# Designs tried in a protein design run: designed miniproteins, single chains, continued (3). Part 84

Each design is a single chain, and the fold is of that chain. pLDDT is the mean over its residues in the fold that is shown.

## One batch from the design tools (miniprotein)

Design m10903
Fold by ESMFold2-Fast:
Structure m10903 (fold): chain A 82 residues (1-82)
Amino acid sequence: DEELKRLEREVEEALKKAREMIVEEGKSVEEAIEELRKEGAHPAAVLILELHKNKGLTEEEVLARAEEAGVGDFIRALLARE
């Protein structure tokens, strides 16, 4: 699935940038999410950061939000790797 692989790489790059903003630049998770949104990052990357911030979210709640955002299949594949 070429589209899924492209989305996976795009999300991985966005998450790497977010980690650098948080760890290297000392930005909060909220600031990293806002910056990614301003840069036009894929909604799946934003959703994954929201999951990291909200440690109380269940896998089912994450999948429900992913389906609402139109990336349910993609997030399901990413969660299967964790």
Scores: mean pLDDT 66

Design m10904
Fold by ESMFold2-Fast:
Structure m10904 (fold): chain A 92 residues (1-92)
Amino acid sequence: SIAEAQAAVDTAQQAYETNPSLENALALAEAYQKLGNAYEAAGQLDEAIQAYQEAVNALEPYRTDPAAREKYSEVSNELGVLSLKQAVEKVT
């Protein structure tokens, strides 16, 4: 599943770089969210955090658009929760 998720990110990234639109940013964020989920399921928390951060970054230019709001909130929350989990793990 990580390999499939990475291929989806590569495709969405190329589409966004070619045409930086809200539609392509949402597709890229969804691809990174799935990659983050795949890394988290594999116990690769640092890689999962990076993937969620890239999802947030993809939507940042569109954060005020109502069409992007739900996905931006979702991936920002996933990043925040996982980042806190990783920080606690490093001190315990």
Scores: mean pLDDT 83

Design m10905
Fold by ESMFold2-Fast:
Structure m10905 (fold): chain A 87 residues (1-87)
Amino acid sequence: MEIFKEYLEKLLELVEKYASEEAAKEVRKIVEDILKQNITDLEEFEKKVLEIYIIAAESMSEEEQKKFAEEVNKLSKEFKEKLDKAK
């Protein structure tokens, strides 16, 4: 639960940094919905994260998309490491 929340909070920070204000608002709604539903199923969580990524990325330039992808990849690696430790 806490691992999922930390990932979403950091992902939202990246969206707010690179995406448009409108895309950031949409992403905040999705993040709040995920947290409200207490999603623990990895497949469903990954599906929601993909929705966030698409919404954010379509508001970005190619350069911003590249930076966003690099940051998200780093965040995802950290998330997987924490998830593995939690078993």
Scores: mean pLDDT 79

Design m10906
Fold by ESMFold2-Fast:
Structure m10906 (fold): chain A 56 residues (1-56)
Amino acid sequence: NLMQLKKQAAVEELLKDSKLDEETKDRYAVAIMSAANEVEFNKRVAAFKKANEAAA
């Protein structure tokens, strides 16, 4: 499943350098993994990325 692999790759990349607490990381990761379509996936990835940038 291409979308599932894409979700896992995105979560792995975003978690790698994240300075967020574990609860916040889990919430964003779950949101990405639960995305129903590509539009939602892109929005949730962007939100996690923005949170990581704000925490850096």
Scores: mean pLDDT 82

Design m10907
Fold by ESMFold2-Fast:
Structure m10907 (fold): chain A 85 residues (1-85)
Amino acid sequence: MTVEELKERARILIDSLPEVEKRDPEIPKRIAEVFREHGLFEAAEAIENRDYEKALEAVFRAIEEDPERVARALEEVEKLLLEAS
């Protein structure tokens, strides 16, 4: 998986969060927990604060530092969102 593919997946995910929160406010909290478990603390905090622009920037920075770690976190979050749909 390329860095560009990870950034696109992150953008799609984060862009969906305002709508997801309207349907179930617990789902963004679970997403933040998954990010925290994978060491994405800045992104997790931004999601908890509903600062989705900052969350996206934090994830993009993390992709450049450790794309494999971010890929694992995104896979878990995407599965969580699929089950919650």
Scores: mean pLDDT 83

Design m10908
Fold by ESMFold2-Fast:
Order: sequence, then C-alpha cells, then structure tokens
Structure m10908 (fold): chain A 61 residues (1-61)
Amino acid sequence: MPSYGELVAEFVRLFEEYLEDPNADVERLIAVAEELRRAALARGDERTAQFVDGVIEGLRA
C-alpha cells in the first residue's frame, strides 16, 4: 500500500493530467481517488475525503 502522502501526490498528478487532457485515464484517476478517500476517512481527514468524493462524483456524472 502506498503511504498517505504518496496517495495525495498520485491523485494530484492524475487530476492535473486529466485537466490538461480529457482523454487521460479517468478510470485510474477514479481508482486512486477512491483509495485516497478511504485513507483520508481512516485518518479522520474529512475535508480531504469530501473534496475527493466531489471529484469522483463529477467524473462519474
């Protein structure tokens, strides 16, 4: 399992790639976002979990 900091860094990287290229791997971005959301909730970081949840909802809409 990647560290929390590694999950945050990977999420930010994939999200930035998605903003630059709409053909970027959205499924990978969603998967990393879901993993980060679970990690954030487990550590009590509700703000990060809420932000990431909003991104997941937007990508699935």
Scores: mean pLDDT 80

Design m10909
Fold by ESMFold2-Fast:
Structure m10909 (fold): chain A 90 residues (1-90)
Amino acid sequence: SSMEQRRREIEKEIEREIRESLARMVISIFKIALSRAESEEEKKKVLEESLELVKKFLENGDLSEEEAKEIYEELKKLANEGELIDEFVK
């Protein structure tokens, strides 16, 4: 029983680290792809592809609903910041 409890605690910690790594990976890939996008159409496709990736991780159980929601909000925020920069720099 004590060994089972210790094992569950280790498994939960590993799962948490994996989910945090997945979130960081998705956001990093999105930032790189967004920086390489040359048109508003391409930026929209990058956002749509990133949202689809998050949805797949959620459907596969690799992310919780709360974690997927947080990533969605960050992706939308980053997309909006890109539009703001384009409007004020041009």
Scores: mean pLDDT 75

Design m10910
Fold by ESMFold2-Fast:
Structure m10910 (fold): chain A 78 residues (1-78)
Amino acid sequence: MDDKLAQATKAANQAMDYIDKGAEAANKGDLETARKYLEQAEKYLEEAKKIGAGGGLVELLSSMINSGRSLVDELEKK
């Protein structure tokens, strides 16, 4: 039980780290790097879901990733 909780927490923390890196890259105008970091964030979120991360945390992280992707897409339209 504890090992699964630790793994889910690790995956969720990795997703949050990549969301932050994606936001920093987008703010610097590196939209390709931002998109790659957001793809990594989604992969770690899916791993956290498979391990059994709480639904509220999953929805929060998913919302943050979707917001980041929408920002990158909007910036690329220029």
Scores: mean pLDDT 82

Design m10911
Fold by ESMFold2-Fast:
Structure m10911 (fold): chain A 106 residues (1-106)
Amino acid sequence: PRLRVEDVEVDKKEYKVGEKITVKARIRNESPEPVRVRVTAELYDEDGNLVDSATKEVELRPGEEAEVTLEITAKKKGKYFVIVRAETEDGRSAAVSEPIEVEVKE
């Protein structure tokens, strides 16, 4: 199955420590078969360490697009990068978004 991450948005550019970062991702199934997709939002610090993640599963029919909302948080102030990954349960297709920079303040 072929996946596409169409769009990824965060609700803000600056957050407080422990504040929820709301991530919206649009995922499209471009394959001729229905797929179950694992959608994960990942939060990385400036050193490339994964500090938080959230996952949801969606089922997509051929040509279907779904919007998935995920919430992640940072425990420390700093600059972070949000990345969204979409992968089929069978591992045959994966897509990754461009990173989105966010700042976390106390």
Scores: mean pLDDT 86

Design m10912
Fold by ESMFold2-Fast:
Structure m10912 (fold): chain A 92 residues (1-92)
Amino acid sequence: MVIEIKENGTYDVKEGDTVIVEDGLEVTLRVYGNVKLIVGENSRVTVEGKVDATVTSIIGYNSLGPPSVLNIKKGYSYTSDEYGNVIKTKTE
């Protein structure tokens, strides 16, 4: 399913979901399966693993480079910056 996010907050996403995050937001996604992200410019997305999963992130920076692929482990949170660097954060 396509999930459009227009507000800061925490959202649940599941296998096969495509998540569209608006520009300039700070969002946490609780991931229950493999998902795709379309991340707006200057947005911060934190991915929290509820299961082991892969998150494919597409950053809308007029760049067609390879997508940022996150290998998510259950119980961990991951945030990508503007350059595609992954910052791992423990949330428990």
Scores: mean pLDDT 72

Design m10913
Fold by ESMFold2-Fast:
Structure m10913 (fold): chain A 82 residues (1-82)
Amino acid sequence: DAEIKHQEEALERLERDLEQLEQLAAQTTDPQVLRDLIEGLRRAREGLRQLKAQTTDPELKARIDRLLERLERLIREIEEKL
């Protein structure tokens, strides 16, 4: 299914991007950078919620749920620094 493969590729990209954002958030003390990160993460969270609503694959849903948990944790960690 081309749709499922497209979703898998999007999730792999998000997973790599999230790992980089987690590292950046750990290293930066700039409040503007932290605010920009939160805004981007909130948009990514909304995108993942929409993707989850569109998918019927239970493995993809579980993978999206794990990414949502990581995003929400990172948002909270950054908010605590502000």
Scores: mean pLDDT 82

Design m10914
Fold by ESMFold2-Fast:
Structure m10914 (fold): chain A 76 residues (1-76)
Amino acid sequence: AAELMLEGLRAFLAGDEEKARELGEQAERELAALPEEEQRREELRASAALAEYAGETGLLPAEEAAALAERYRALL
């Protein structure tokens, strides 16, 4: 699920909103099939990866992106 969420974000930023939506819906379906505790871990992993990606693309300052990613990983 985390990889699909990141791929969906990349598609969205590239302007492919339909592909981003499809990947997001697939990620949600995969998450819904997991136990709640595993869903939480997958969401935290996805959030950490997305924070790092936001820093790489300049959507967030690199320092803030790194701090957010570390915060999400600390909750695992």
Scores: mean pLDDT 76

Design m10915
Fold by ESMFold2-Fast:
Structure m10915 (fold): chain A 66 residues (1-66)
Amino acid sequence: SMKRQEALERFKKALEKELEKVRKYLIDNFTPENERILRKLLQKLGMTPEEIDRVLAELREEYKKK
């Protein structure tokens, strides 16, 4: 078989590519308003405050290094 595993792997890689595009956009456009919007979205996804702060800190550092 393996067809199901191949489909799941392709789906996962497609999601990773789309998330990387969003991440790059946020690095280029890390405004206070976009940070606030992202924080609310991550809260809705069930991330803890500590996880959210870590993600935002990483994006902020990459924005500054740009």
Scores: mean pLDDT 76

Design m10916
Fold by ESMFold2-Fast:
Structure m10916 (fold): chain A 79 residues (1-79)
Amino acid sequence: SNAEAKARALAGIEKARKELEKSDPLKREAVLYGATAGIYQIASAVAKLYESDELSQEYDEKSREYEEKAEELRRQLEE
């Protein structure tokens, strides 16, 4: 039913929120840096398609910077 579906969705959201609260802040930061690197990589590719070489290079450099930050945090957490 609609009411049962809504209750299930809300319970799922609350469970996810509590799991996020218990997660290591460094793990969250590493995930965010990795996601940011991915966004910049897409932005770099788009800029290149529009022949904006300077902007494409800038975004590619930003992507590498954030990926390096993510890798450093992953090394601290796992290795």
Scores: mean pLDDT 77

Design m10917
Fold by ESMFold2-Fast:
Structure m10917 (fold): chain A 74 residues (1-74)
Amino acid sequence: SLKDIKYYQKQIKQNPNNSKSYYNLGVSYYKMGRYNKAIQYFNKAQKLSPSPISKYSINSSIRILQMGIERSFP
């Protein structure tokens, strides 16, 4: 929701390297149907993630969304 987006944007302003805040922004945009925005924030979260497992999970989500967008929307 918009409230969640404002909350996570504030968290990013306070800690710009917080991977989880970028991931949560991506999830919030995904729930709103803003898939391109979701992918942008997932990419940022993936680059900042300290965990190989989290990095892999985020990257897998990005790839699935990109493939879906390419096939469903030009």
Scores: mean pLDDT 73

Design m10918
Fold by ESMFold2-Fast:
Structure m10918 (fold): chain A 65 residues (1-65)
Amino acid sequence: GPVDEKEVKLALAEIYEALGNLDLQRGDFEGAAESYEKMAQLYREAGDVDKANEALEKAEQARKL
């Protein structure tokens, strides 16, 4: 079947969330912020504005550490 681009973007956003969470736990706050920003971009492109805003908040919090 055709590739569902929205579904792929949602799956990638979940991967970046997991990477950001791992980086945050390891003390890589810059890496965590970058991963959460990519998560936000992917959710925004997929049309999930609420999850995109949540991801941006996580990125801003990581940058302040």
Scores: mean pLDDT 86

Design m10919
Fold by ESMFold2-Fast:
Structure m10919 (fold): chain A 110 residues (1-110)
Amino acid sequence: MIEEIKKKIEELKKQADNLLKDLSNKGEDLKKIAEALKSIYDSFVAMAESIYKLAKKDDVEVYKERLDIYQTILDELKKQIDEELEAYKNNKPNEVLIKIGEQDIKIKEE
């Protein structure tokens, strides 16, 4: 189980990196979006790694369940990003950052 959990964290990181690369390739205006999304996904990965450290003490199953939740969140964010990028190409405001911000994820203001 612990090895599966570690692989899941690595897969979450890989999915985030692939999404950011895709956004960066779509033009300069989207680079700022990609940078903000990287900060958000790094926060999700950090939370998953914190849960991993806690699971090493007591309960591996609780950790697996929480990683499945994080995977679901990343899958939903990817879907929303893809939908909003299509809308953005039609001169609509970029709602991706707004929706992500409403999910209690902080973008660093530094």
Scores: mean pLDDT 57

Design m10920
Fold by ESMFold2-Fast:
Structure m10920 (fold): chain A 81 residues (1-81)
Amino acid sequence: MSSIKKQIDDLLNQIKSLEDELNKAIENNASIEELYKLNNEIQSLIDEAISLAKQAGIEDEVVSQITKILNDSAKKLKAIQ
């Protein structure tokens, strides 16, 4: 259980990092191809985190944490625009 929680926390931190990278790419007018690549990487990490959360019986908690990360990222992007 402790090991799974650490793996989920590590994945959530990677999602935060890639969301920050995606926001920078958007602000720097990156190509659609680059934006799709970043979005696909983020989605892959989200899917892995949810899969582990289902195994640990904490899916709702982890989905809530992911939603918060995505909302915080969206607020940062809006503040820059």
Scores: mean pLDDT 82

Design m10921
Fold by ESMFold2-Fast:
Structure m10921 (fold): chain A 88 residues (1-88)
Amino acid sequence: SLEEYVKELAERYGLSEEFRKWILDFLEKYVPEDQRKEFAEFLAEMARVFGEELTKKAVEESLPYFVKKKLPLDQFRLIVLFNYNLLT
């Protein structure tokens, strides 16, 4: 299941319970079912390398652009990375 998958990612990379729940909420609201595991890995990797708070901030600052412009999910990932670079 997605819940088990995200739990395993969080345990493997030492991510918080709060961040695990945030990932699940984000995936359920914005990410198509067939892409949720791939996007979960992307978010977990960003949090492992750059920290949970910067990851959440980069994603949240990318949301208005994604929603208003109706960007495909792969383009959304690029915007998240772009916003992360601006915040760092």
Scores: mean pLDDT 78

Design m10922
Fold by ESMFold2-Fast:
Structure m10922 (fold): chain A 87 residues (1-87)
Amino acid sequence: LSREERAKLAREIAKLLGLSEEEAEKLGQMMKGDDAERQKALGELTRRLSRIAAELGDQDLVDRIAEAHQRGDVKGLLEIAKELAEK
């Protein structure tokens, strides 16, 4: 994925999480940054998704979120966010 594609996916995840336009744009910009900025943005998205999955009692989703984070799989995180939005 290009930097622009990763930023777009991060903004879409943030939108599904109910974050503000300003917060979504900040996370998108961090995804275009260096490794530390990308890891920070990914960590923020995964923490929020994991908390929602845990509150729903879905340990499988918690584990899938952790795996996607470890791989830096922003597309996988978006698919999980879509699943959570339907619950």
Scores: mean pLDDT 83

Design m10923
Fold by ESMFold2-Fast:
Structure m10923 (fold): chain A 73 residues (1-73)
Amino acid sequence: MEDIEKARKLLKEGKYDEAISVAQEGVKKYEDTDPKKAAELYSILATAYIQKGDLDKAREVVKKAAELLKKSQ
């Protein structure tokens, strides 16, 4: 919970690089144990990349989130 809240707060503060770092670490923790939390962190990553103008990275992150949600079914 704290990792998602921290990443979201950093995103709102415009600290995109810090938000990306926190969200990436959170994904590693939750990817195999809680796909829904990992998907939320991927959403934060995608938003941060969009705000930085890195549309290619944002697209890759959205694709990973979709694959993760499909795996959880």
Scores: mean pLDDT 80

Design m10924
Fold by ESMFold2-Fast:
Structure m10924 (fold): chain A 91 residues (1-91)
Amino acid sequence: KVKRRTITVDELIEQAKKDGNEELLKKFEEAKERGATRVGVIEYEDGITVYLFTDENGNLIAVAVVKDGKLIDYREVSTVLEAAEIIEKAR
C-alpha cells in the first residue's frame, strides 16, 4: 500500500514546524531556497516517506527520504533517474 499526494513546499514546511522536526525543517527550507514550490509525497507502509521537490515548471530540485520522522537521505537532483536511484537505495 502506497499513499501519494502533492502539496506545496510551504505546506510541508508548516507541517515540519508543527511537528518540531528541526532536521527536516532545515532541509525543506534548503529545497525552497533552491526554487522548490511543490512536493510530491509518497508514504509507504514501512514508515518510509519520500519527498520529491519540484519547481513551478515541474523540474526536479531535490529528493528527501524519511523513515519514522528521521531524515535518511537528502540529495539535490536534476533527473527522474537520479531520484529513482536514491529511493531504491533507501529501501
Scores: mean pLDDT 81

Design m10925
Fold by ESMFold2-Fast:
Structure m10925 (fold): chain A 83 residues (1-83)
Amino acid sequence: MEAEELLEELEKALRAKDYEKAEELAKKIIELKDPEALVRALELGAEELERTEGFNSLKKLSPEEQEKLRKEILKLAEKKIEE
């Protein structure tokens, strides 16, 4: 099925971090006007954007701000974990 083939290729492109290919495939999926395929493509794109944006956001912080954020995350994790 055409939509399934495009979704499979999109997932492979995203895993390979080939964002140019992923964008091309996403546009083709939009042109299909298949609501199920479009929702799945959006989910895959959102997952990759969160993964990439989270990493980029952390990298844009100064080293001191990154260390503060790391300490706050560790402190919250330790407080939520009870043995």
Scores: mean pLDDT 64

Design m10926
Fold by ESMFold2-Fast:
Structure m10926 (fold): chain A 64 residues (1-64)
Amino acid sequence: SAAQEAALRAEIERALARVVATLRAQGKEDEADALRAAVQGLIDAGRLEEAKRYLETEGTRLLL
């Protein structure tokens, strides 16, 4: 439903903001900007499941 899609989008955007903030705090500014751009591009394209998977995979990799 539209409500479920809006909720998923909001969840991804909140998770993205947290990961980006953590990466920037670690001095990984370029990685944070690249991750934000990639995930936001998927969100803007309506590819929410792919955006979530990308953030979970790449966000975890970058935080290690």
Scores: mean pLDDT 88

Design m10927
Fold by ESMFold2-Fast:
Structure m10927 (fold): chain A 124 residues (1-124)
Amino acid sequence: SLEEKIKELMLKLLDELLADPLAAPFAEPVDLARYPDWPQRVKNPLSLATIREMVESGEIKTIEEFSNKLMLMFLNALDFFDPDSPIRKAAVELHLKTLKLVSKVEKEVKKLEEEARKEEEKKA
């Protein structure tokens, strides 16, 4: 189905991000023993693992919802970590790479939606 194809594209994008060394700080939920003030400062904590669970459960159904969660994950890091932090620098660099990957997936999704529309017209 179209929904299954979109889900596969989102999971593939997450796998591509996880393969990047810059993704290491974002792979799993933040270590609260190392950053005890994280829960007080970050209202909506996210990691690549958390976003994957949302995609797999169907909580994230669209590429727009997916992109918004990824953006929020990076914005959390930019707000929480100091300007000189290596994690903050990794967040900036990975965020820019993610925008390019999301743009590519958005184009693929539009193609799949057009193909699905044409298939429905043939059944009418």
Scores: mean pLDDT 86

Design m10928
Fold by ESMFold2-Fast:
Structure m10928 (fold): chain A 92 residues (1-92)
Amino acid sequence: MREERLRRLREEIERRIAELRERGTSNPLVSLAVAEALRIIGEEEDLRLQGIEISEEQQKEIREEQLRIVRSESAEELAEARLRAEEILERI
């Protein structure tokens, strides 16, 4: 279920934020959000390298979720944006 997947992602993000804070990161959520946005770019490039075409519409949707990720103000918002981006990539 999508709700269970979202719950697991939120818990993962919360743990990673706590770890980054313990290591002295001043803005753990921002650091994590940037890393997640870059990961999506990498997955997109991997698909293109495999010869998989990403439509202009799909690319626009991915960019919208990347912006939501980098603008996330909470672990919940970051988890939701990450899940939506993964769902778009899975439908390509």
Scores: mean pLDDT 81

Design m10929
Fold by ESMFold2-Fast:
Structure m10929 (fold): chain A 61 residues (1-61)
Amino acid sequence: EDEKLARSAVKVLEDHARRHGPEAARAALPGVAEGLRLNGVSEETVRRFEAEATAIIDALA
């Protein structure tokens, strides 16, 4: 499901931010979002993913 892919992507970016810093995770965010789109994830779900990932990255900064 779209939501499952988006949740997995959020966890990947959270892990990336914890290991490599929030700036590195922010740089990776557009590529992960495009990957979701290429896998057929809806634009609505991708936007929610971007918002959730950004909030988590900002909280770790």
Scores: mean pLDDT 82

Design m10930
Fold by ESMFold2-Fast:
Formats: structure tokens, sequence, C-alpha cells
Structure m10930 (fold): chain A 61 residues (1-61)
């Protein structure tokens, strides 16, 4: 959905900012929390999008 796409984009920006300011471990911690929260809320499309962002981030880190 457009809301889920917007949420994924917002998390992507937050993840990249956290990596630059607080480092990889903190960025991954926040990302994992976001994925778990989406899954617990039944927002499976959002959770899947966030997992892809996490995978892309790890490839560039």
Amino acid sequence: SPEDQSAVDNVRRTLEDLYKTEGLERALEVMDFAIRTAESQGRLTLAQGLRKVREEFLKKA
C-alpha cells in the first residue's frame, strides 16, 4: 500500500542516518525492532519491505 511504501522509505532513511551517527549495530537493532513491530501488528507487506531494506543495507555496509 502507499502507506506501507512510505513507512519503508522512512525506515530506510532512519537506518542510514543511524548508521552514520551511531553505527551498524544500533542501526540493525532499530531495524529488527521495526520488523518485529510490523509483524506483531499483522502488517506483513510492511515487514517484508523492511526485511528487504535490511538485506540491501547489509550488502552496502
Scores: mean pLDDT 79

Design m10931
Fold by ESMFold2-Fast:
Structure m10931 (fold): chain A 61 residues (1-61)
Amino acid sequence: SKEEIRKRLKELIEEYKKRGLTEDEAFQVARAEVVNWLVAHKGIPREEAEKLVDEIVEELK
C-alpha cells in the first residue's frame, strides 16, 4: 500500500540522517532501497516501483 511505502521511506530517511547523511542523500538512498524492496519482495516491476516511490517522495517534501 502507499501507506506502507510512505512509512518505510520515512523510517529509512530518519535512520540515514541519524547516520550522518544529508537530507538529500538520505532521500536518494531510501528511495533506492524501497524500490529494491518492492521489486524483490512485492514482485512489482521496477518501472512501476520507481513511479510509486517517486510520487510518495514528492509528497514527503
Scores: mean pLDDT 82

Design m10932
Fold by ESMFold2-Fast:
Structure m10932 (fold): chain A 114 residues (1-114)
Amino acid sequence: MEPVEAESYGELLDLLRERVRQAIAALGKPAVGAVAVFNKETGVYDIFVEVSPEARPLIERGAFAAVRRAMELTEKLAKEYPDAKYVGAGVVLEIDPETGEVRVAEEFAAYVKK
């Protein structure tokens, strides 16, 4: 996964949320997504969850897994980009409606330099 450089927090957040929404729409299957943005100066996470209409009954299974994965990716990114002020990741998980099994469909990364 090659991270995208953004110019601001707002650009990074908009880019990741748009990528996650587009990936959910393109899947045409029950899916849940999460965006995590980590501010390296304050140690604070901003978390956003996106859900396909078909996945709403399954949100509790997928949302936690998506958030956890997005946070894990931001932690890796924060180590790889020490000069970044913000690092962010978007994750889209496909959910099997019969079993509740979740699988990673798409991952996105972005950062903002100091």
Scores: mean pLDDT 83

Design m10933
Fold by ESMFold2-Fast:
Structure m10933 (fold): chain A 66 residues (1-66)
Amino acid sequence: DRLEQVQRTIEIGLEGKKKVEEYAKQGDLEKAQQAKDETVERVSQIPTGDPESVREELERAMQEAQ
């Protein structure tokens, strides 16, 4: 189900964004980068996922949290 895959992608992206923002606010850029990479990898395994879009969004979130 494409809708189910879209919902899973959104959930993974939101979880990743929260982790990236929290680590970036703490100044732990290494963990923020790891959280981003893990989230992008999880999205890449979903057939309808857009890992590049998620990567860009998380990179922006990390930069904004600093």
Scores: mean pLDDT 81

Design m10934
Fold by ESMFold2-Fast:
Structure m10934 (fold): chain A 90 residues (1-90)
Amino acid sequence: LEKAVKYADEAIAALKAGDYKKAAEYAGEALKTFLLETGLASEEEAEKLKEETTKELEKLLLENPTEEMKEKVIKAMEGLKTLAEELLKK
């Protein structure tokens, strides 16, 4: 879960730097790591979701890199961090 938090932080940092490809890659890694470490998905399912998430986020951020879209992605990553931190306490 600590690794999922780190990937989410890296995704937010890349997004703020305008590196949309890295932001999408780190967001996908954060989701995959979160799903695997929580047992919510198998490795195959988590990898598929990572690939789909990375592809869709990269497309969205390159085609429509509005501040609103960036804020939504940041909020999603912050939500994942909050869930990971709550699970770390248990």
Scores: mean pLDDT 79

Design m10935
Fold by ESMFold2-Fast:
Structure m10935 (fold): chain A 75 residues (1-75)
Amino acid sequence: ARVFPSLAEAAALVDALAARHALSPEQRTYLGILLAEISENPELSLEEIEALLRRLADQYALPADVTAELLRAAR
């Protein structure tokens, strides 16, 4: 599956989500780190990516809409 093929695309997505959903600096930073790691690991399955995104959302209280949009972008 095509998932965030570059660090620049991951960064642009984080910027867009932060602007729309009023993400905190901490949420933005950790989301950016996770998306960069996903971009650098093409062996991750969609199920593993979904689990990582849900775990981050639970840990840093990301809005449900942000998680849903990220899962759509991962496809």
Scores: mean pLDDT 74

Design m10936
Fold by ESMFold2-Fast:
Structure m10936 (fold): chain A 74 residues (1-74)
Amino acid sequence: SAETEALKEELLKLKEELEELAKQSKRRDIQSFLNEAIETIDYYLEKNSSKEELEKLKKGVLEGLKIAKQWEAA
């Protein structure tokens, strides 16, 4: 559906943000955390994921970004 395709595009943009943050981070633990999030996005985009699964993933990725930014500030 158009809504599912829009969610996939949003997740690809979030993946780009995660990749950029991982490149900028000097901490291996944060880089590992961000890379796991990237791998999770790739997994869900590769499988035939439902709208609900993609919405839940987007929420999780946004929370993960918040945690990573707080972790960098500590």
Scores: mean pLDDT 85

Design m10937
Fold by ESMFold2-Fast:
Structure m10937 (fold): chain A 99 residues (1-99)
Amino acid sequence: SPLIERARALLERWAAKAPTIPLGKRIPKEVLEFGVSVGMALILKGLKMPKELILKQIEEALKAAEAFLASDAPINEDAFAWLPGELELILRLLEELEA
């Protein structure tokens, strides 16, 4: 799956880039957009909505995470700690949807 490959690539990019990401006081816009799209995907899954609607939210989440990693924006410590776990959650959700 192209989305599973994108999620794995993002986890690898996160692992490589995390030691160099500057810490700050604010949550970047792209990280907020990522969180909203992850939340929407989980709500749609809970409501047993069509797979296509869930995948659309996952694609938007991956797009937002990619945009954040392409930036050199500072991130607050809580969002920094939260983000890799949510990327792993998206990968697990994609694997479940394709099972």
Scores: mean pLDDT 89

